Designed miniproteins, single chains, continued (3). Designs and how they scored, part 17

Each design is a single chain, and the fold is of that chain. pLDDT is the mean over its residues in the fold that is shown.

## One batch from the design tools (miniprotein)

Design m8566
Fold by ESMFold2-Fast:
Structure m8566 (fold): chain A 63 residues (1-63)
Amino acid sequence: SSRLEDIKRNLELLIDDMKAKGVPLDEIERIAQFAIDNTQGLTPEEKEELRKRVEELLEEIRK
């Protein structure tokens, strides 16, 4: 997989792990956004794609 795909997969695993441990959704969102913002070598478009994916995953959890 591409580096972006690997980052997406790792973010999904991180979110799933935090959810399983009972971390509040607001904290999960903050941690995921921090991870994206601190990842080196991503374009602004790639960071936006990752942020959108995080939002989609969190909305699915809220349903």
Scores: mean pLDDT 83

Design m8567
Fold by ESMFold2-Fast:
Structure m8567 (fold): chain A 64 residues (1-64)
Amino acid sequence: SLESAKIGAQALLENSKNEKAREYAEKALKTEDPLLASLYANLAAEAARDDPGGQEAVKKVSSL
């Protein structure tokens, strides 16, 4: 859902040190399209996969 995507993107933006992950997270937070928000949130998660903070954020999104 749009809400879940924005929660995940916010967590990634706060916890990831990866610049590309933060960029995608910001794009997810700025869109009102649920599909586009989910796409950007997933791209942010992929970019942050080597970052422990980013991985924690992904797990929180997956539990929703």
Scores: mean pLDDT 74

Design m8568
Fold by ESMFold2-Fast:
Order: sequence, then structure tokens, then C-alpha cells
Structure m8568 (fold): chain A 93 residues (1-93)
Amino acid sequence: SEDEIVKKNEKDFEEALKKSKEENKPQSFTLEYVANSPEEKKTIENGLKFLEKLGFKVEKLDENKYKITLPPAEEMEKVEKELEKLKEEYEKL
């Protein structure tokens, strides 16, 4: 299920974020996508580029699988606030 993949991605990200703050060490997680159309694939690619702009390291493992490494813990508080704002804007749509 696409919803299960999204929930897993969110949980893995939140856990990596918490661990990054607690351990003050780079954390990574595996992000998995299912693109059902060329338009969805472009949206995913744009999202990955946005993460790179925020200081994340994005490494392609497979067509639909990426290793995401979080920025240093000191930078993550700023990144987290920006991501929370985007999530709130998405929920209002």
C-alpha cells in the first residue's frame, strides 16, 4: 500500500531526526517511493532536490529507493521547522 510506504517513510525520518539530536551524529534512513505516473516521478525528483537544498545527502540505491542522510544535528532544528511548516501547508490543501 502506498499509504503504508508514506507512513513508514515519515516514521523512519522522525526516528532519524530524534536520534540525530540525541547522539549528535549523522543519521540516515531509507526512503522508498512508488511512482504511479510520470507526473508523480517528477514530484518525487523535485522533493529529493528540495531535501538536497536543505542539506540532506541523497544517494540513489534503486529506481524507487534512496538513502537519505540528515544534516548535522546543529542544523536539524532549522530544517525540522521548515519541514513542519510544509506539512501544515499540505494538510490545509
Scores: mean pLDDT 73

Design m8569
Fold by ESMFold2-Fast:
Structure m8569 (fold): chain A 78 residues (1-78)
Amino acid sequence: SLGDLLEQAIQAHVARDLAAALAALEALLTKSREQNDFSLLIQGKDLLLEILDTIEREAPTEAQRARARELRAEVEAL
């Protein structure tokens, strides 16, 4: 479910598993688009932006940081 993916992203963020947090957020955004359900993203927007900001700043690869910037722009546009 969308809630399970959000929970996965939060748990990964707390554990400082940036790769897992990014993967969970990508899955969450993809599934939200497929279901045309953005309610959870809108309700959790500030938290999603905090997680994405952390990945953008701290992720070990430029590819991960660039992907976090792309997802951040999508979330900000909600």
Scores: mean pLDDT 87

Design m8570
Fold by ESMFold2-Fast:
Formats: structure tokens, C-alpha cells, sequence
Structure m8570 (fold): chain A 83 residues (1-83)
């Protein structure tokens, strides 16, 4: 797995988790705090990604509110379809 592929996976993970937390009614501040803690732990356990790279990806995804909202809508539709 290349460094670029790892970054893409982390970005997708962050986007999906932010969207899920938003769907669950978590505030923007709560979502940031939860993901900062999770990403820090991931960076400590995975030598292929640094804490700084994780933070950069989080900041990028947090600025893309349209992508988060779209992902939330996709998750909401999937939940409705499965139930």
C-alpha cells in the first residue's frame, strides 16, 4: 500500500465517521474531539501514518461540510433500506 493509498483510506474513514456522528446528533465540537482522540490512537498504533498527517486529513474533511452532509444522507438511506 502506497502512502497516497493510506491517506485516501484515512480520509474515507474520517469522512464516514464524521457523517455517522453527525447523523447521531453529535455537535461539530464533539465530532472534532472524538475524531482527534481516535486518530491520535490510530497514529500511535500504525507507523505508516503520523499524527500530523491524521490531523491534516481531519482538517480537510471538516472544511468539506458538503461531503460530510452527502455521506450522512447516504448512511441514513442505507439504514432505512436495511430496516
Amino acid sequence: MTEEEIREQVRELVLTRLAWLKLQGKSEEERREILEEQLKKMAENDPRVTEEEMKEILEEVLKDEEAIEKKKEELEKLLKEEE
Scores: mean pLDDT 78

Design m8571
Fold by ESMFold2-Fast:
Structure m8571 (fold): chain A 90 residues (1-90)
Amino acid sequence: SARQEFAAFAAREIQRILEEASKVMDQQTVDELGQRLNLLLSRVMEDPSITADELIKEVEEIVKELNLPEEVAKFILDRVKRIAERMEAL
C-alpha cells in the first residue's frame, strides 16, 4: 500500500539521518535521536490526522531539545521535509 511504501521510505531516511549524526555525535545522543524519530514515525502511521507541517515542527523540537550541531540539524530537517512532501502525496 502507499502507506507501507511511505513507512519504508521514512525508515530509510531515518537510518541515513542516524548514520550522518553518528559521524559527529556521541552514541547516546544518536540512540536518543533514533528513538524519538522512530516514535514520531509510529505516531504518524497510527494517527492519519497528523499533518506534514506538524511532523516538521515535531522534528524541529527534537533537534532543539537534543541541542544538535547546526550541520546535523540542517541535514535532518532537509531529509524530514522530503518525508513530509511524500506524506502529503498520500
Scores: mean pLDDT 85

Design m8572
Fold by ESMFold2-Fast:
Structure m8572 (fold): chain A 63 residues (1-63)
Amino acid sequence: GSTRGGAAAQIAAARGGGDDAAAQEAGKLWNSHVEQGDAEGAGRAARAGGADERLAELAKKWS
């Protein structure tokens, strides 16, 4: 997928392999904020979902 699509997958994987419900919810919130052009919100969603802080910083950079 695109860089943004790859970001959602990486955020999900950070929670332990993408099948985790919390990772899926984080991915949904991430996609919603990216669609709105809200990198800050996407980063917060990633952190709330338990994704690595580094992935949240990358999310901001992709806005």
Scores: mean pLDDT 58

Design m8573
Fold by ESMFold2-Fast:
Structure m8573 (fold): chain A 64 residues (1-64)
Amino acid sequence: MSDELIKQIVDIMKKYDSGEITADQAIKELEKLREEAIRRGDDITAGVVDIVIGVIKTIQKIES
């Protein structure tokens, strides 16, 4: 598990929650982190990113 990748997830979510970035931007940045986690064999961090992306996509669908 990469503490640096987890910190990046938290930073992205903080920006999304504050309205600094859009849901589409947050998803794009999270997808990049997911690919990096998979590349590094960090299955736990990849799983966390997948859950977070799913939550944001669900919120977008409800708001549409």
Scores: mean pLDDT 80

Design m8574
Fold by ESMFold2-Fast:
Structure m8574 (fold): chain A 108 residues (1-108)
Amino acid sequence: SMELINEVQMAEGVIALESATSIVVSRSLSKEETRELFLRTLDRHIERARELGKLTGMEEAAERMIRVYEEGRAFIEDPSASKEEMLEKLRETTLRIEKIYREAIEEL
């Protein structure tokens, strides 16, 4: 339905904006402060994906998104990861999530 498509597109936009904001804010932060910020950002995205998965037709897409976020979270949680590596992983994660959203929207 058009209503569901609009809700899913709005969710995609919020996730993209929050990730971009975290990256900009991280420029003034230490490595460990950047890790904490990125982990909190990913935890919020996981919770939003769980809520999205409650909508009829979004269950599979939400499960795929949660797996991608958990993979990114595990990478960023590694204390050996550099600030640059964490930034690149957050960008990579965001692009993979955008692909899942596009594929889900095409099926609605």
Scores: mean pLDDT 85

Design m8575
Fold by ESMFold2-Fast:
Structure m8575 (fold): chain A 88 residues (1-88)
Amino acid sequence: SSMDELRDRLVELEQQVHDGKLTREQLVQRLLEIAQEAESLGLDSIAAVLRKTAQIVQDPSMSENQQRLFTGSSIGLIEMKLTVEKLS
């Protein structure tokens, strides 16, 4: 399903961030790409969380560990939102 595909994209992103494979610019780009995908699926609240995460992570003072923790927390919130949506 489209929601399962979005979930897979988020898991892949979290793994790439954990493995240190993404620069800040690449992470911001990936977050915005996934936000556009979520918006196209009508998941506006999820798209908003992803865009807000991209804005925060774009701060060059944010360390790689802070990027990882904040991105992980944001994905956790999105997983919760997807679960609520599925139950609704």
Scores: mean pLDDT 81

Design m8576
Fold by ESMFold2-Fast:
Structure m8576 (fold): chain A 81 residues (1-81)
Amino acid sequence: KKEALIEQAEESAEAALRAVERGDMEAAAQIILAGATPEQAEAARAYAEEILANPERAKDAVEGMLKTLKGFAEGKEVEVK
């Protein structure tokens, strides 16, 4: 299950990055939101809003989203620091 969530996050990030490269920020935001589980929805929404508000940072937002979603998928045990 967790491997599938990581793979889905990576696929969503690649698709969103592809949309960003096309200049389609709304599609990138929608891809990120569609790829998120309910537990990830708030983080995904924040990254989607960042892409729409700051297109210059869209690639960084996609990478940040991927790191965050992979952290969730890896079993909820993140460094407590």
Scores: mean pLDDT 72

Design m8577
Fold by ESMFold2-Fast:
Structure m8577 (fold): chain A 61 residues (1-61)
Amino acid sequence: MSPWERMLDELFAWMRATKSPEEQIADLEELIRLVRENPSLPPEVRDLIIAQLQRYIEELR
């Protein structure tokens, strides 16, 4: 398991405990934007993070 996968799982668990589904979707969409614009992330890591965030958003819909 990559460090990024663990970090995202912990983030999703925290969001489920503290935020409504609508707030979670809004925060995740903003995070996707920030990840896309982050030049410090390798493209492979960026694509992985975005894919995981998008999957979680679809589960909340």
Scores: mean pLDDT 79

Design m8578
Fold by ESMFold2-Fast:
Structure m8578 (fold): chain A 72 residues (1-72)
Amino acid sequence: LTPAQLAALKAAYEAFVDAMPTLSREEARQKGLDAARATAEKYVQEGKMTPEEAERSLALAERLLDRVAAGE
């Protein structure tokens, strides 16, 4: 994982955890994905990540959030 991909994953997890007290796990998962997407787009704009790397980061964030939501 690149530092930029780790930052996107961290953003996803932090948004998920922050949403959990007020939202369902599925809604918190969506908040996590939204945060990962925003972070990936920012890094693409800053030249720290390619659009292809951003797409892979989103796929990894989705898998991470799915596993956390499932209790894994």
Scores: mean pLDDT 78

Design m8579
Fold by ESMFold2-Fast:
Order: structure tokens, then sequence, then C-alpha cells
Structure m8579 (fold): chain A 94 residues (1-94)
């Protein structure tokens, strides 16, 4: 019936709007988590740089990680770059 079809279309539209709201919330939460993750890795690079007597290099690598997050890097890209910079600091120290 036309009434049954109209009811189905209304329900599908309401469901689609709720899915879109959840997607926006997930994206906002993801962006916040990426920034927090970048700040965490940046802090670790600064501290390791200070510990190794490579304060300037540690600060530069920390700045690069933060810039990657601002430019929309994924958590996986941030983790990989953090591990590369951490290894490079340790290589330069010894």
Amino acid sequence: SAAEQAAREALEKELQEKIEERKKLAEKYRDSNIRRLAMYYASLLVLEGQRLGLTSEGLQYASDIVEMAIKGSTPEELEKKYEEYLEELRRLAG
C-alpha cells in the first residue's frame, strides 16, 4: 500500500540521519584522539632527545609529528613515524 511505502521511506530517512550523526561524532572523536596521540608521541621524543643530549633533534621530530596530525595523518602513520624518529635519535646518540 502507498501508506506502508511512505512509512518505510520515513523510517529509512530517520535511520540515515542517525547514522550520519554517529559518523560525525566518530570523526570528531577520532580527530581528538589523533591530536592526543601526536602530543603523547611528541612528548616522548622531546624527553628522549633531552635524555640523549639531542634536544634540538628531539624538538624538531616532535614538531614534525604534531604537524603530521594537523595535516590529517592516520594513527598508524603517526606511530610509524614516531618509531622511526625514536630509532634515529638512538642511532645518532650511539
Scores: mean pLDDT 84

Design m8580
Fold by ESMFold2-Fast:
Structure m8580 (fold): chain A 105 residues (1-105)
Amino acid sequence: ETRVTARQAATAVEGDTVTASASFPAAGGARVTVTVHVELPVDEEADVTVRVDAGGIELRGRGRASFTAEFDAERDTTVTVRVTLRGVSPAAAGAVVAVTLTEVR
């Protein structure tokens, strides 16, 4: 069975940093794929860090980017995805962070 949950994460802006977070339930025994899509205004750049806590995974990139992390859920857990954008201009208030979690059993 495959279950897909998609969320647009709420962004918070502080100075030159934008943070976003989304949390998902994941069932034990599932293969979990987390996909993060970061969209910035067309002339904006940022250093992007994505952390997936249940998998212990950290991914880094720049600008408009997509990130994919995969892991096995050993038990029922909450997967928290945290995205940090650094070096953003005030126009990055328009940043969109979309997180999709896919479970396969």
Scores: mean pLDDT 76

Design m8581
Fold by ESMFold2-Fast:
Structure m8581 (fold): chain A 63 residues (1-63)
Amino acid sequence: SLDDQIEALQEQLRKLWLEGTAIQKQAMADPSKRAALTAQYQATVEQAVAVRRQILALRDEKR
């Protein structure tokens, strides 16, 4: 169902948020890795934006 698809995407979004938080904590703990970790964080943000767009599209379809 659309609700099941939205729930799956929301779980994916939660995992991306946890990944992003972990990357930020690593960057704060080890500044020598900051540049590489910043790139990984940006990639995670871009994935989260794409997932949010999919959730919004599915919610609009329910209307």
Scores: mean pLDDT 84

Design m8582
Fold by ESMFold2-Fast:
Structure m8582 (fold): chain A 79 residues (1-79)
Amino acid sequence: EREELRRRARELAEKAFSYLSQGVKAYNAGDLESASKYYQLAAEYLSELSRVLGELGEDDSAASLQLASQQLLSEAQKL
C-alpha cells in the first residue's frame, strides 16, 4: 500500500536523523565508540529508507540514500 509505505518512509527518516544526530554529538564529545555505533545505526535506517523509496518507485532518491548509507557506514568503520 502506497500510503503505508510513505508513512514507513517518514518513520525511517526520523530514526535515521535521530541516530545521526546522536552520532555527531558523540563524535564532538570525543566518544568515537558511541559515534561509530550511532553512525552504523543511522546507516542501517537510511538503507531501509532507500528500499522503501525504491518500492514507491522513487529510484533516484533510493539510489542517493543507499549511497549516503554506504558513505556513513564507511565513516563509522574509520572510527
Scores: mean pLDDT 87

Design m8583
Fold by ESMFold2-Fast:
Structure m8583 (fold): chain A 77 residues (1-77)
Amino acid sequence: SELEELRELLEAGKYVEATEKAAEILNKDPLNEEKVEEVVRILRENGLDVQAEAIERSFKEVKAGKLKKVEVPPILP
């Protein structure tokens, strides 16, 4: 599954690829709250709290009609 691919990337330490995969998953259906909650949980379990918080914030704006897509910030090098 897409969520298993995300978990595997995070377990491998491929954080850039993981954030790109998270953005892909979320922006296939940007109003899917269940998918947002699952991705946020996975990211928090792997210590990506900044990315998780940004997803939650941008999803609120998508629900309000202020954004078209959920935002997943890149891992800074």
Scores: mean pLDDT 84

Design m8584
Fold by ESMFold2-Fast:
Structure m8584 (fold): chain A 80 residues (1-80)
Amino acid sequence: LEEEKKELLKRVNEAIHRAHDLLLQTTDQAKRDRIVALIRELVKLYNELLNETDPEKQKEIIERAKRVLEELDALMDEVA
């Protein structure tokens, strides 16, 4: 579980850096707004994970974060 949390943190940081670079070069406001919304959701989920002590609930948060990451990656691929 700790290893999964560490892996998630790396993926979230990578996604945020990629999103920042794309936001500097894209002019599609609707896509920009969606990228920002997904980043905010990831940060929210990560904060929930940091405050959660129940391993089963931590797993649920990690799975939700993985789904948001998949949506963000797909959207960023459309923008790039």
Scores: mean pLDDT 79

Design m8585
Fold by ESMFold2-Fast:
Parts: structure tokens; sequence; C-alpha cells
Structure m8585 (fold): chain A 98 residues (1-98)
């Protein structure tokens, strides 16, 4: 089922070597956290899938893209964190197309 595919993708993303900074929501103590209108993390995405708020691979991708956009907005494209997110996002795209 699409639900089981989404859960398998999330399991793989959470196990990825670069996942640690993206597992939980950004700390409210971060200087730019207040500039994010749509906070997103792998844990939040997991909860949205499990609650039925995300019901398709397309909706899953939209939430992963929100997380990606937040990382580039906070850390910038030259940051080590952005590079980790870019690798994680490319891994997600590979999993989605499998």
Amino acid sequence: SELEQMRAILDALEAHPNAAPFLNLLSSSHPQASLITNPMSLSEIRELVDSGEITSLEELEERIETMYDNVVSIYGPDSPIYKKMNELYNFFLKLRNS
C-alpha cells in the first residue's frame, strides 16, 4: 500500500547518516527559528503520515520539500547542514522512485 511505502521511506530517511539534524523540529532558541512559518522535521512528517494527514507520496514529497526549504532559508546553500539536507533529499527521491 502507499501508506506502507511512505513508512518504509521514512524508516530509511531516519536511518540515513545525515538524518540527525532533521529528526526533530528546529530548536526555538535558534536565532532564525521565528522566521519559519511552516516548521517541519522527519518526526513531524511521521506523525502526519500516521494520523492520516499525509495520504500520498505526492503529499509526503511536499512536506520533505518544506523541510528542505526551511534548511536553505536558515543555514544557506554553502552550509554543512544544507549539504546534508541536499544528500538526504536526493536519497528520498531515489526511494520514492523505487
Scores: mean pLDDT 82

Design m8586
Fold by ESMFold2-Fast:
Formats: C-alpha cells, sequence, structure tokens
Structure m8586 (fold): chain A 100 residues (1-100)
C-alpha cells in the first residue's frame, strides 16, 4: 500500500512540475491539463492508503485551486502550483521512507 502510494505521489509530482513549466511559458491550457493529471493521481493514492487519505485529499484541493487560479491569474496560479509541488515532494519522501 505505502509503496504504491509513494509511486503515485511521485508521478503526481512529475505532472505538477510539468504544469509549473507550462505556466512559466504562458501555456495555461497545457498547464491545467498537467495539474489535473497530478490531482487524479493523488486522489487515487488516497483511495489506496486510507490512513493518508485526508492528506491526499487536501493536496488534491490545493492542485484544484492552482488549476483554477492559473486560468484567472498566472502568477497566483504559479505560487499555488509551487505550494502543491512542495507538498507532493514532502509527501512522496515521507511515503518512500515509510514503505521501506
Amino acid sequence: KLEESAKLAGQAFDYAQQGIDYLKKGDVEEAVKKLEQAKKLVLEAGKIDESGKKGFENLAKTLEEAKELAKKDREKGLIRAGEAAGMLSMMYSAYKIAAK
């Protein structure tokens, strides 16, 4: 369970980073797609690890907020996406350690 959640969190982090890169380039449409993929992966991770579910749900909410902000205000979207990527990085590291 924990190893599978770690894998999904890592994949979500990669998509969040891609979303940030697209926002930096001004490609909001592609960034929104990448942030949506990251959100789907963290929600799936939460279904697998019931004990971590609340953390993954909060992270999915932050990714959704980043996605909505990116459509209205690129700079605010970048800040929120950066926050989500930071949370994902920490969560991925914690799950990798716990899965050992």
Scores: mean pLDDT 81

Design m8587
Fold by ESMFold2-Fast:
Structure m8587 (fold): chain A 94 residues (1-94)
Amino acid sequence: MLSVEEVKEKIEELVKKMLENPGDVDLLSKLASEIHKLLKEVFPDMPEEKLNEIEKLALQALFYARQGDLEKAKEAIEKMKEKALEALEEYEKK
């Protein structure tokens, strides 16, 4: 299993790729799925509510990417990153 620090680094790397390719819907979907898997792997008992918040932001990014609104897609990606890192910090202390 990955450490919390390794998961944090991987999430930041995946988000960087999303921000470099905000119009690539298939890539955004794939990378968002990987972030979800990493969070579940490090914290299996993470509340579904927290995972749903992150998923909702990922879906918003996909929606804006499909519309060609790359600025709003990037905003949604950045908010998703903030929520994912917040969840990691919250559960690291448990």
Scores: mean pLDDT 81

Design m8588
Fold by ESMFold2-Fast:
Structure m8588 (fold): chain A 67 residues (1-67)
Amino acid sequence: GAEEAKETAEKGVEDAGGKTLEVKATDTHAIVTAEVNGKIGTGRGHGENGAEAGELAAAGAVSDATR
C-alpha cells in the first residue's frame, strides 16, 4: 500500500545516508524528494506494489542528489 511505499522509500534514503524531505505515494507509484550531503534529488518509482515503487523512487532520488 501507500504506507509501505513511504516506509520503503524512507529506509532506502536513510540507508544511503540521506534525509527524506517528501514522499508522495500510492499502492503502485511513488515520488521521493531526498537530501544527500546537502544536495536535493527527486526520484520516481512505479511497480507492482508499494514496496517496489518506494524502493525505485528512493534509488532515483539518491542517484539524482549525488550526481
Scores: mean pLDDT 82

Design m8589
Fold by ESMFold2-Fast:
Structure m8589 (fold): chain A 94 residues (1-94)
Amino acid sequence: LKKKAEELVEKIAKILAELQKNKKVSAKDAAEALAEALGGEIKEVDGKYVVTYTDEKHNLTVEITITEDGVLTVKIYDEENNLILSETFSMKKP
């Protein structure tokens, strides 16, 4: 289970690295790309974007919070809502 969570974080990191080849990636651009790639839902809350994805095969819930400052926090929960992995990424600033 934890190994699958780590694989999801790696996948997210690769998506972000690819997006950063196109300069001036906004929080909205990152949220839309992640939601499309993962098949997730986007919510906008107080200038932040939250992308939620449920991996039904492994019973994992992924929550990605993206701030306008380009800070991205990935939290992965198991089927009992226990936090099993949390990683923070910073997108390249100007």
Scores: mean pLDDT 77

Design m8590
Fold by ESMFold2-Fast:
Structure m8590 (fold): chain A 70 residues (1-70)
Amino acid sequence: MTATVTLPVKADVKSVTVRAYRDGVLVAETTAEVKDGVATVTLELPPGTYRVEALDENGNLLASAVATAV
């Protein structure tokens, strides 16, 4: 199952680390390129609802979203 997530980034960075959490557990991590203040990522996840976070290279939270994998 896949979830495609669009994350508006509040910092001028080229890329972000994207992490997906379910019930507080990290289930997926990838890197996404930032274009025009937005990072778009497709994650291969089991069916369910996830919290997705975008982090800079120092681990600062730049954006978050809720995504459902179907």
Scores: mean pLDDT 79

Design m8591
Fold by ESMFold2-Fast:
Structure m8591 (fold): chain A 83 residues (1-83)
Amino acid sequence: MEVRKEAEELNKRALEILKELKEKMEKLSEEEKKEVLEKLREVFAEAKAVYEEALAAGASEEEAELAALKVLLEGVEKLLKEV
């Protein structure tokens, strides 16, 4: 239950940051929006890779989700600071 609760908390935080990023994006030019979307795609790809690697290493789905969410959260927080 502990891993699941932590994953839920990180997911909520990631959604809050994504909402803030969306609000900042509406003030950007079309070119800047495209750059942010490309970086966001990279962040999601990295999180997916971490998820797949964790599963391949024998982690549970919950542990793999937690690892992926940590990478996703770090990536979107960094992106938000650059915007």
Scores: mean pLDDT 81

Design m8592
Fold by ESMFold2-Fast:
Structure m8592 (fold): chain A 105 residues (1-105)
Amino acid sequence: SIKDLLDEIEKLLKEKDEEGFLKKVEELARLIESLPVSQAPQAVEALRYVLGLIKNSDLSKETKLHVLNLIEASLRALAARTGEVSPEMAELLEEIRKEKEKLLS
């Protein structure tokens, strides 16, 4: 179901359905919260994929910031559940910080 959500997210972005895109990213965040900790690497990979999509998109600043906040919240919740911040999580959190800084400048 992660793959199905990522495919739908990418499709909505290509169709320029910004509202639909945001709702599916929120659905992905909810799904990640329900995943067992053994699937943490797959969750981080999915969140990194969504970050890549928004970095290269013409989405509004408001939508980009909202998605960055959702990814950050999902990563922090996942780190709390696993009891650690993996190197992959730390790298993604730093990329999110840089993207927020660009948007708020």
Scores: mean pLDDT 87

Design m8593
Fold by ESMFold2-Fast:
Structure m8593 (fold): chain A 87 residues (1-87)
Amino acid sequence: MSKELAEAYLKRAEAYALLGKDDEALKYFNKALEIYKELLENEEEYKKFAKEAGERLREALIKRETADKEKMRKEVEEYEEKIRELE
């Protein structure tokens, strides 16, 4: 459950990044990292996750010009609902 919650926050952050909402993207990205840090007592495993999550967010930022904005708005709503269900 907690790993699914972190993934849902990360996907919401990616969708916000694709929409050009950088503040929201960073907010939900940080929430995903906080959840994963609590799940992982091992610093090296956390660093690997943080690197992967950062790379995914960076890829979303690069792709923002070609993103379907309507689809991304729907994904934000879908992952908000998923987060609500997992909390």
Scores: mean pLDDT 76

Design m8594
Fold by ESMFold2-Fast:
Structure m8594 (fold): chain A 88 residues (1-88)
Amino acid sequence: GREKLLQERIKEWQSLDPSLNLSLEQVEVVLEITRKLDEAIIRTAKEAEEDYKKGTTPFREKGIEALKKAAEESAENLRREEELLAKA
């Protein structure tokens, strides 16, 4: 299932630095960490927006907008990963 995604990431990173000797396991660990970070960004932005609506957040409007943008980018990253996994 994930093999195609891992192989594509290895090729991408090796094209940037041909000296990189990345194993499938190393790439899988990095993708797992990245996925968890994207999920955390989405949750944080959602909680901050809900708190902003309640008037309980220390964040200013500009901060909330920045978090929403980061969450949209993280959601797009997760969607692209899921699409690649579905094709494998």
Scores: mean pLDDT 72

Design m8595
Fold by ESMFold2-Fast:
Structure m8595 (fold): chain A 64 residues (1-64)
Amino acid sequence: SAEAERDQRLAALYETAARVAREVARLLKESEESINRDVARKGMRGAEEVRARFEAQAAALRAR
C-alpha cells in the first residue's frame, strides 16, 4: 500500500540520519584532544542519543 511504501521510505531516511549522527559522534571523539573536552563530550552524548532515537523510529516503522 501507499502507506507501507511511505513507512519504508521514512525508515530508510531515519536509518540515514542515524548513520550521520554516528559519524558526528565519531568525529567529536577524534577531535576531543583539539577542542574543548566538555563541549566534545556533551556533543558526542547528544549525537549518540539522536542516533538511538532515529534507529528506534526506523525499527518501529519497519515493524508495521
Scores: mean pLDDT 84

Design m8596
Fold by ESMFold2-Fast:
Structure m8596 (fold): chain A 70 residues (1-70)
Amino acid sequence: MVRELAEKLLEAAKEIIKAPSEEEAKEIEEKKMKELDKIAEGLDSSDAEERRKVAEEFKPEIEKLEKEYE
């Protein structure tokens, strides 16, 4: 599910940004990347339209994270 992948990516980014140390951020990244790889493995490349829709839906959340990191 493309939306689930996008939600997990956004959640992982938020956890990495909020991590109190670089070492902890790396551990979170490693764990989340394994979960994302499993979800991505199940995605059909014919879901291009759904990917585009999900990307547009999550664009405001990504912009918000970019502002928080500034």
Scores: mean pLDDT 68

Design m8597
Fold by ESMFold2-Fast:
Structure m8597 (fold): chain A 87 residues (1-87)
Amino acid sequence: MEVELEFEVTKENVEETAKRIADAILEHGEGKKVRVRIRSKDGGETARRAAYLAAQRVSEKADEVRFRIRRLSPTEYELEVEVKKKK
């Protein structure tokens, strides 16, 4: 089963949004593939930073994590995360 989430980020709330993304992935994503779309009015660099920070936070809290970050548009990135179940 795949879970799809969407977030909007600004230059002012990159770290806060990254934390919310990571928390959502950890809450809903154990044993599932989670696809997160991240958009920013401030440009793709801001969206990319939020995606990368979210992936890092998930990796700190989960035993096994696979992720991919992909650019969808000049203002949008996709973070795909697969979190393996803890024993």
Scores: mean pLDDT 79

Design m8598
Fold by ESMFold2-Fast:
Structure m8598 (fold): chain A 75 residues (1-75)
Amino acid sequence: SDFYELARKIIEEGRKLLAQLEAQGAPADLLAAVRAAIAAVQEAVDNRSSQAEVQAKIRAMGEKIQAALDAVRAA
């Protein structure tokens, strides 16, 4: 139960970072990838997926956010 509360907080931080990336003009395809990754984490939490599965999706979300940040920095 505690783990899923922490996962929900991570999703909220991901959504805030997405909003910042949109404001900074990150490429539309990278923003779409971040949105899809956030949705995948949310679905795993809602479905009560294992901690390992939720953690794997959080890692994938972090990778998509990093790619968008790198694109903004390169512009």
Scores: mean pLDDT 88

Design m8599
Fold by ESMFold2-Fast:
Formats: C-alpha cells, sequence, structure tokens
Structure m8599 (fold): chain A 67 residues (1-67)
C-alpha cells in the first residue's frame, strides 16, 4: 500500500495571540484542509489549543467564542 499524499501543519494557540493572529492561523488551517480535500490527500494537522472551541474556531475561520 502506498501512503497517500499528506499535508502537515502544526499550529499553537497561546493566550497572547491577538484576534488577527488567530484569524491568520484559521486561514492557514482552512487553506490546507481545502487543498487536501481538492487533491484527495490526507491533512495531518496538529493544533495545540486551550479549549476545543479554539480548535473549532480555527477550522471555521472565526474567532473563538465562549461556550
Amino acid sequence: MEPPKRLSLEIKVTPSDSDEELQEKAKRVKEVLERAHREGALADITITVRSPEDARALLQGKLPAPP
């Protein structure tokens, strides 16, 4: 079996991140996911976040919101 084409991205979210930095990180994640989906590749994304909501916001390209 041949391993599929893989796109790897590692992102850390820190309390010091500004709204603009979070938006830019969200954009990068979205672009990698869209490219992987278009090419039929696997996206291997490692995100270190403070909460699951921060991860969801990054994937959606939106600012994190309280639960």
Scores: mean pLDDT 66

Design m8600
Fold by ESMFold2-Fast:
Structure m8600 (fold): chain A 96 residues (1-96)
Amino acid sequence: MEVIDLSKLSPEQREKLERFERGLAEIAEEVQAEAERRGLSREEALDLFLERLAGLLLELGVSEELVAALVAALRNRASPEEIAAAANAVARDLLS
């Protein structure tokens, strides 16, 4: 299993990763707060999270095709292997 070695990332790659990690944490907090405030179902909360995640990844320059594949895998509760493959493709595109 390949672990991303943060010490080997370029400054530009580290900045993108830090922006992604910060954005992901903000999305998680916003979706949780909105779900509680509006009484959203788990399916509605997941849809909101996936919409916000897709927007973040597109803003960071990830391809629409890879974002759509990851969102579809997460929405359809694909196997852990399929989700990992889609997430790895997104991570590689994000860090390129």
Scores: mean pLDDT 79

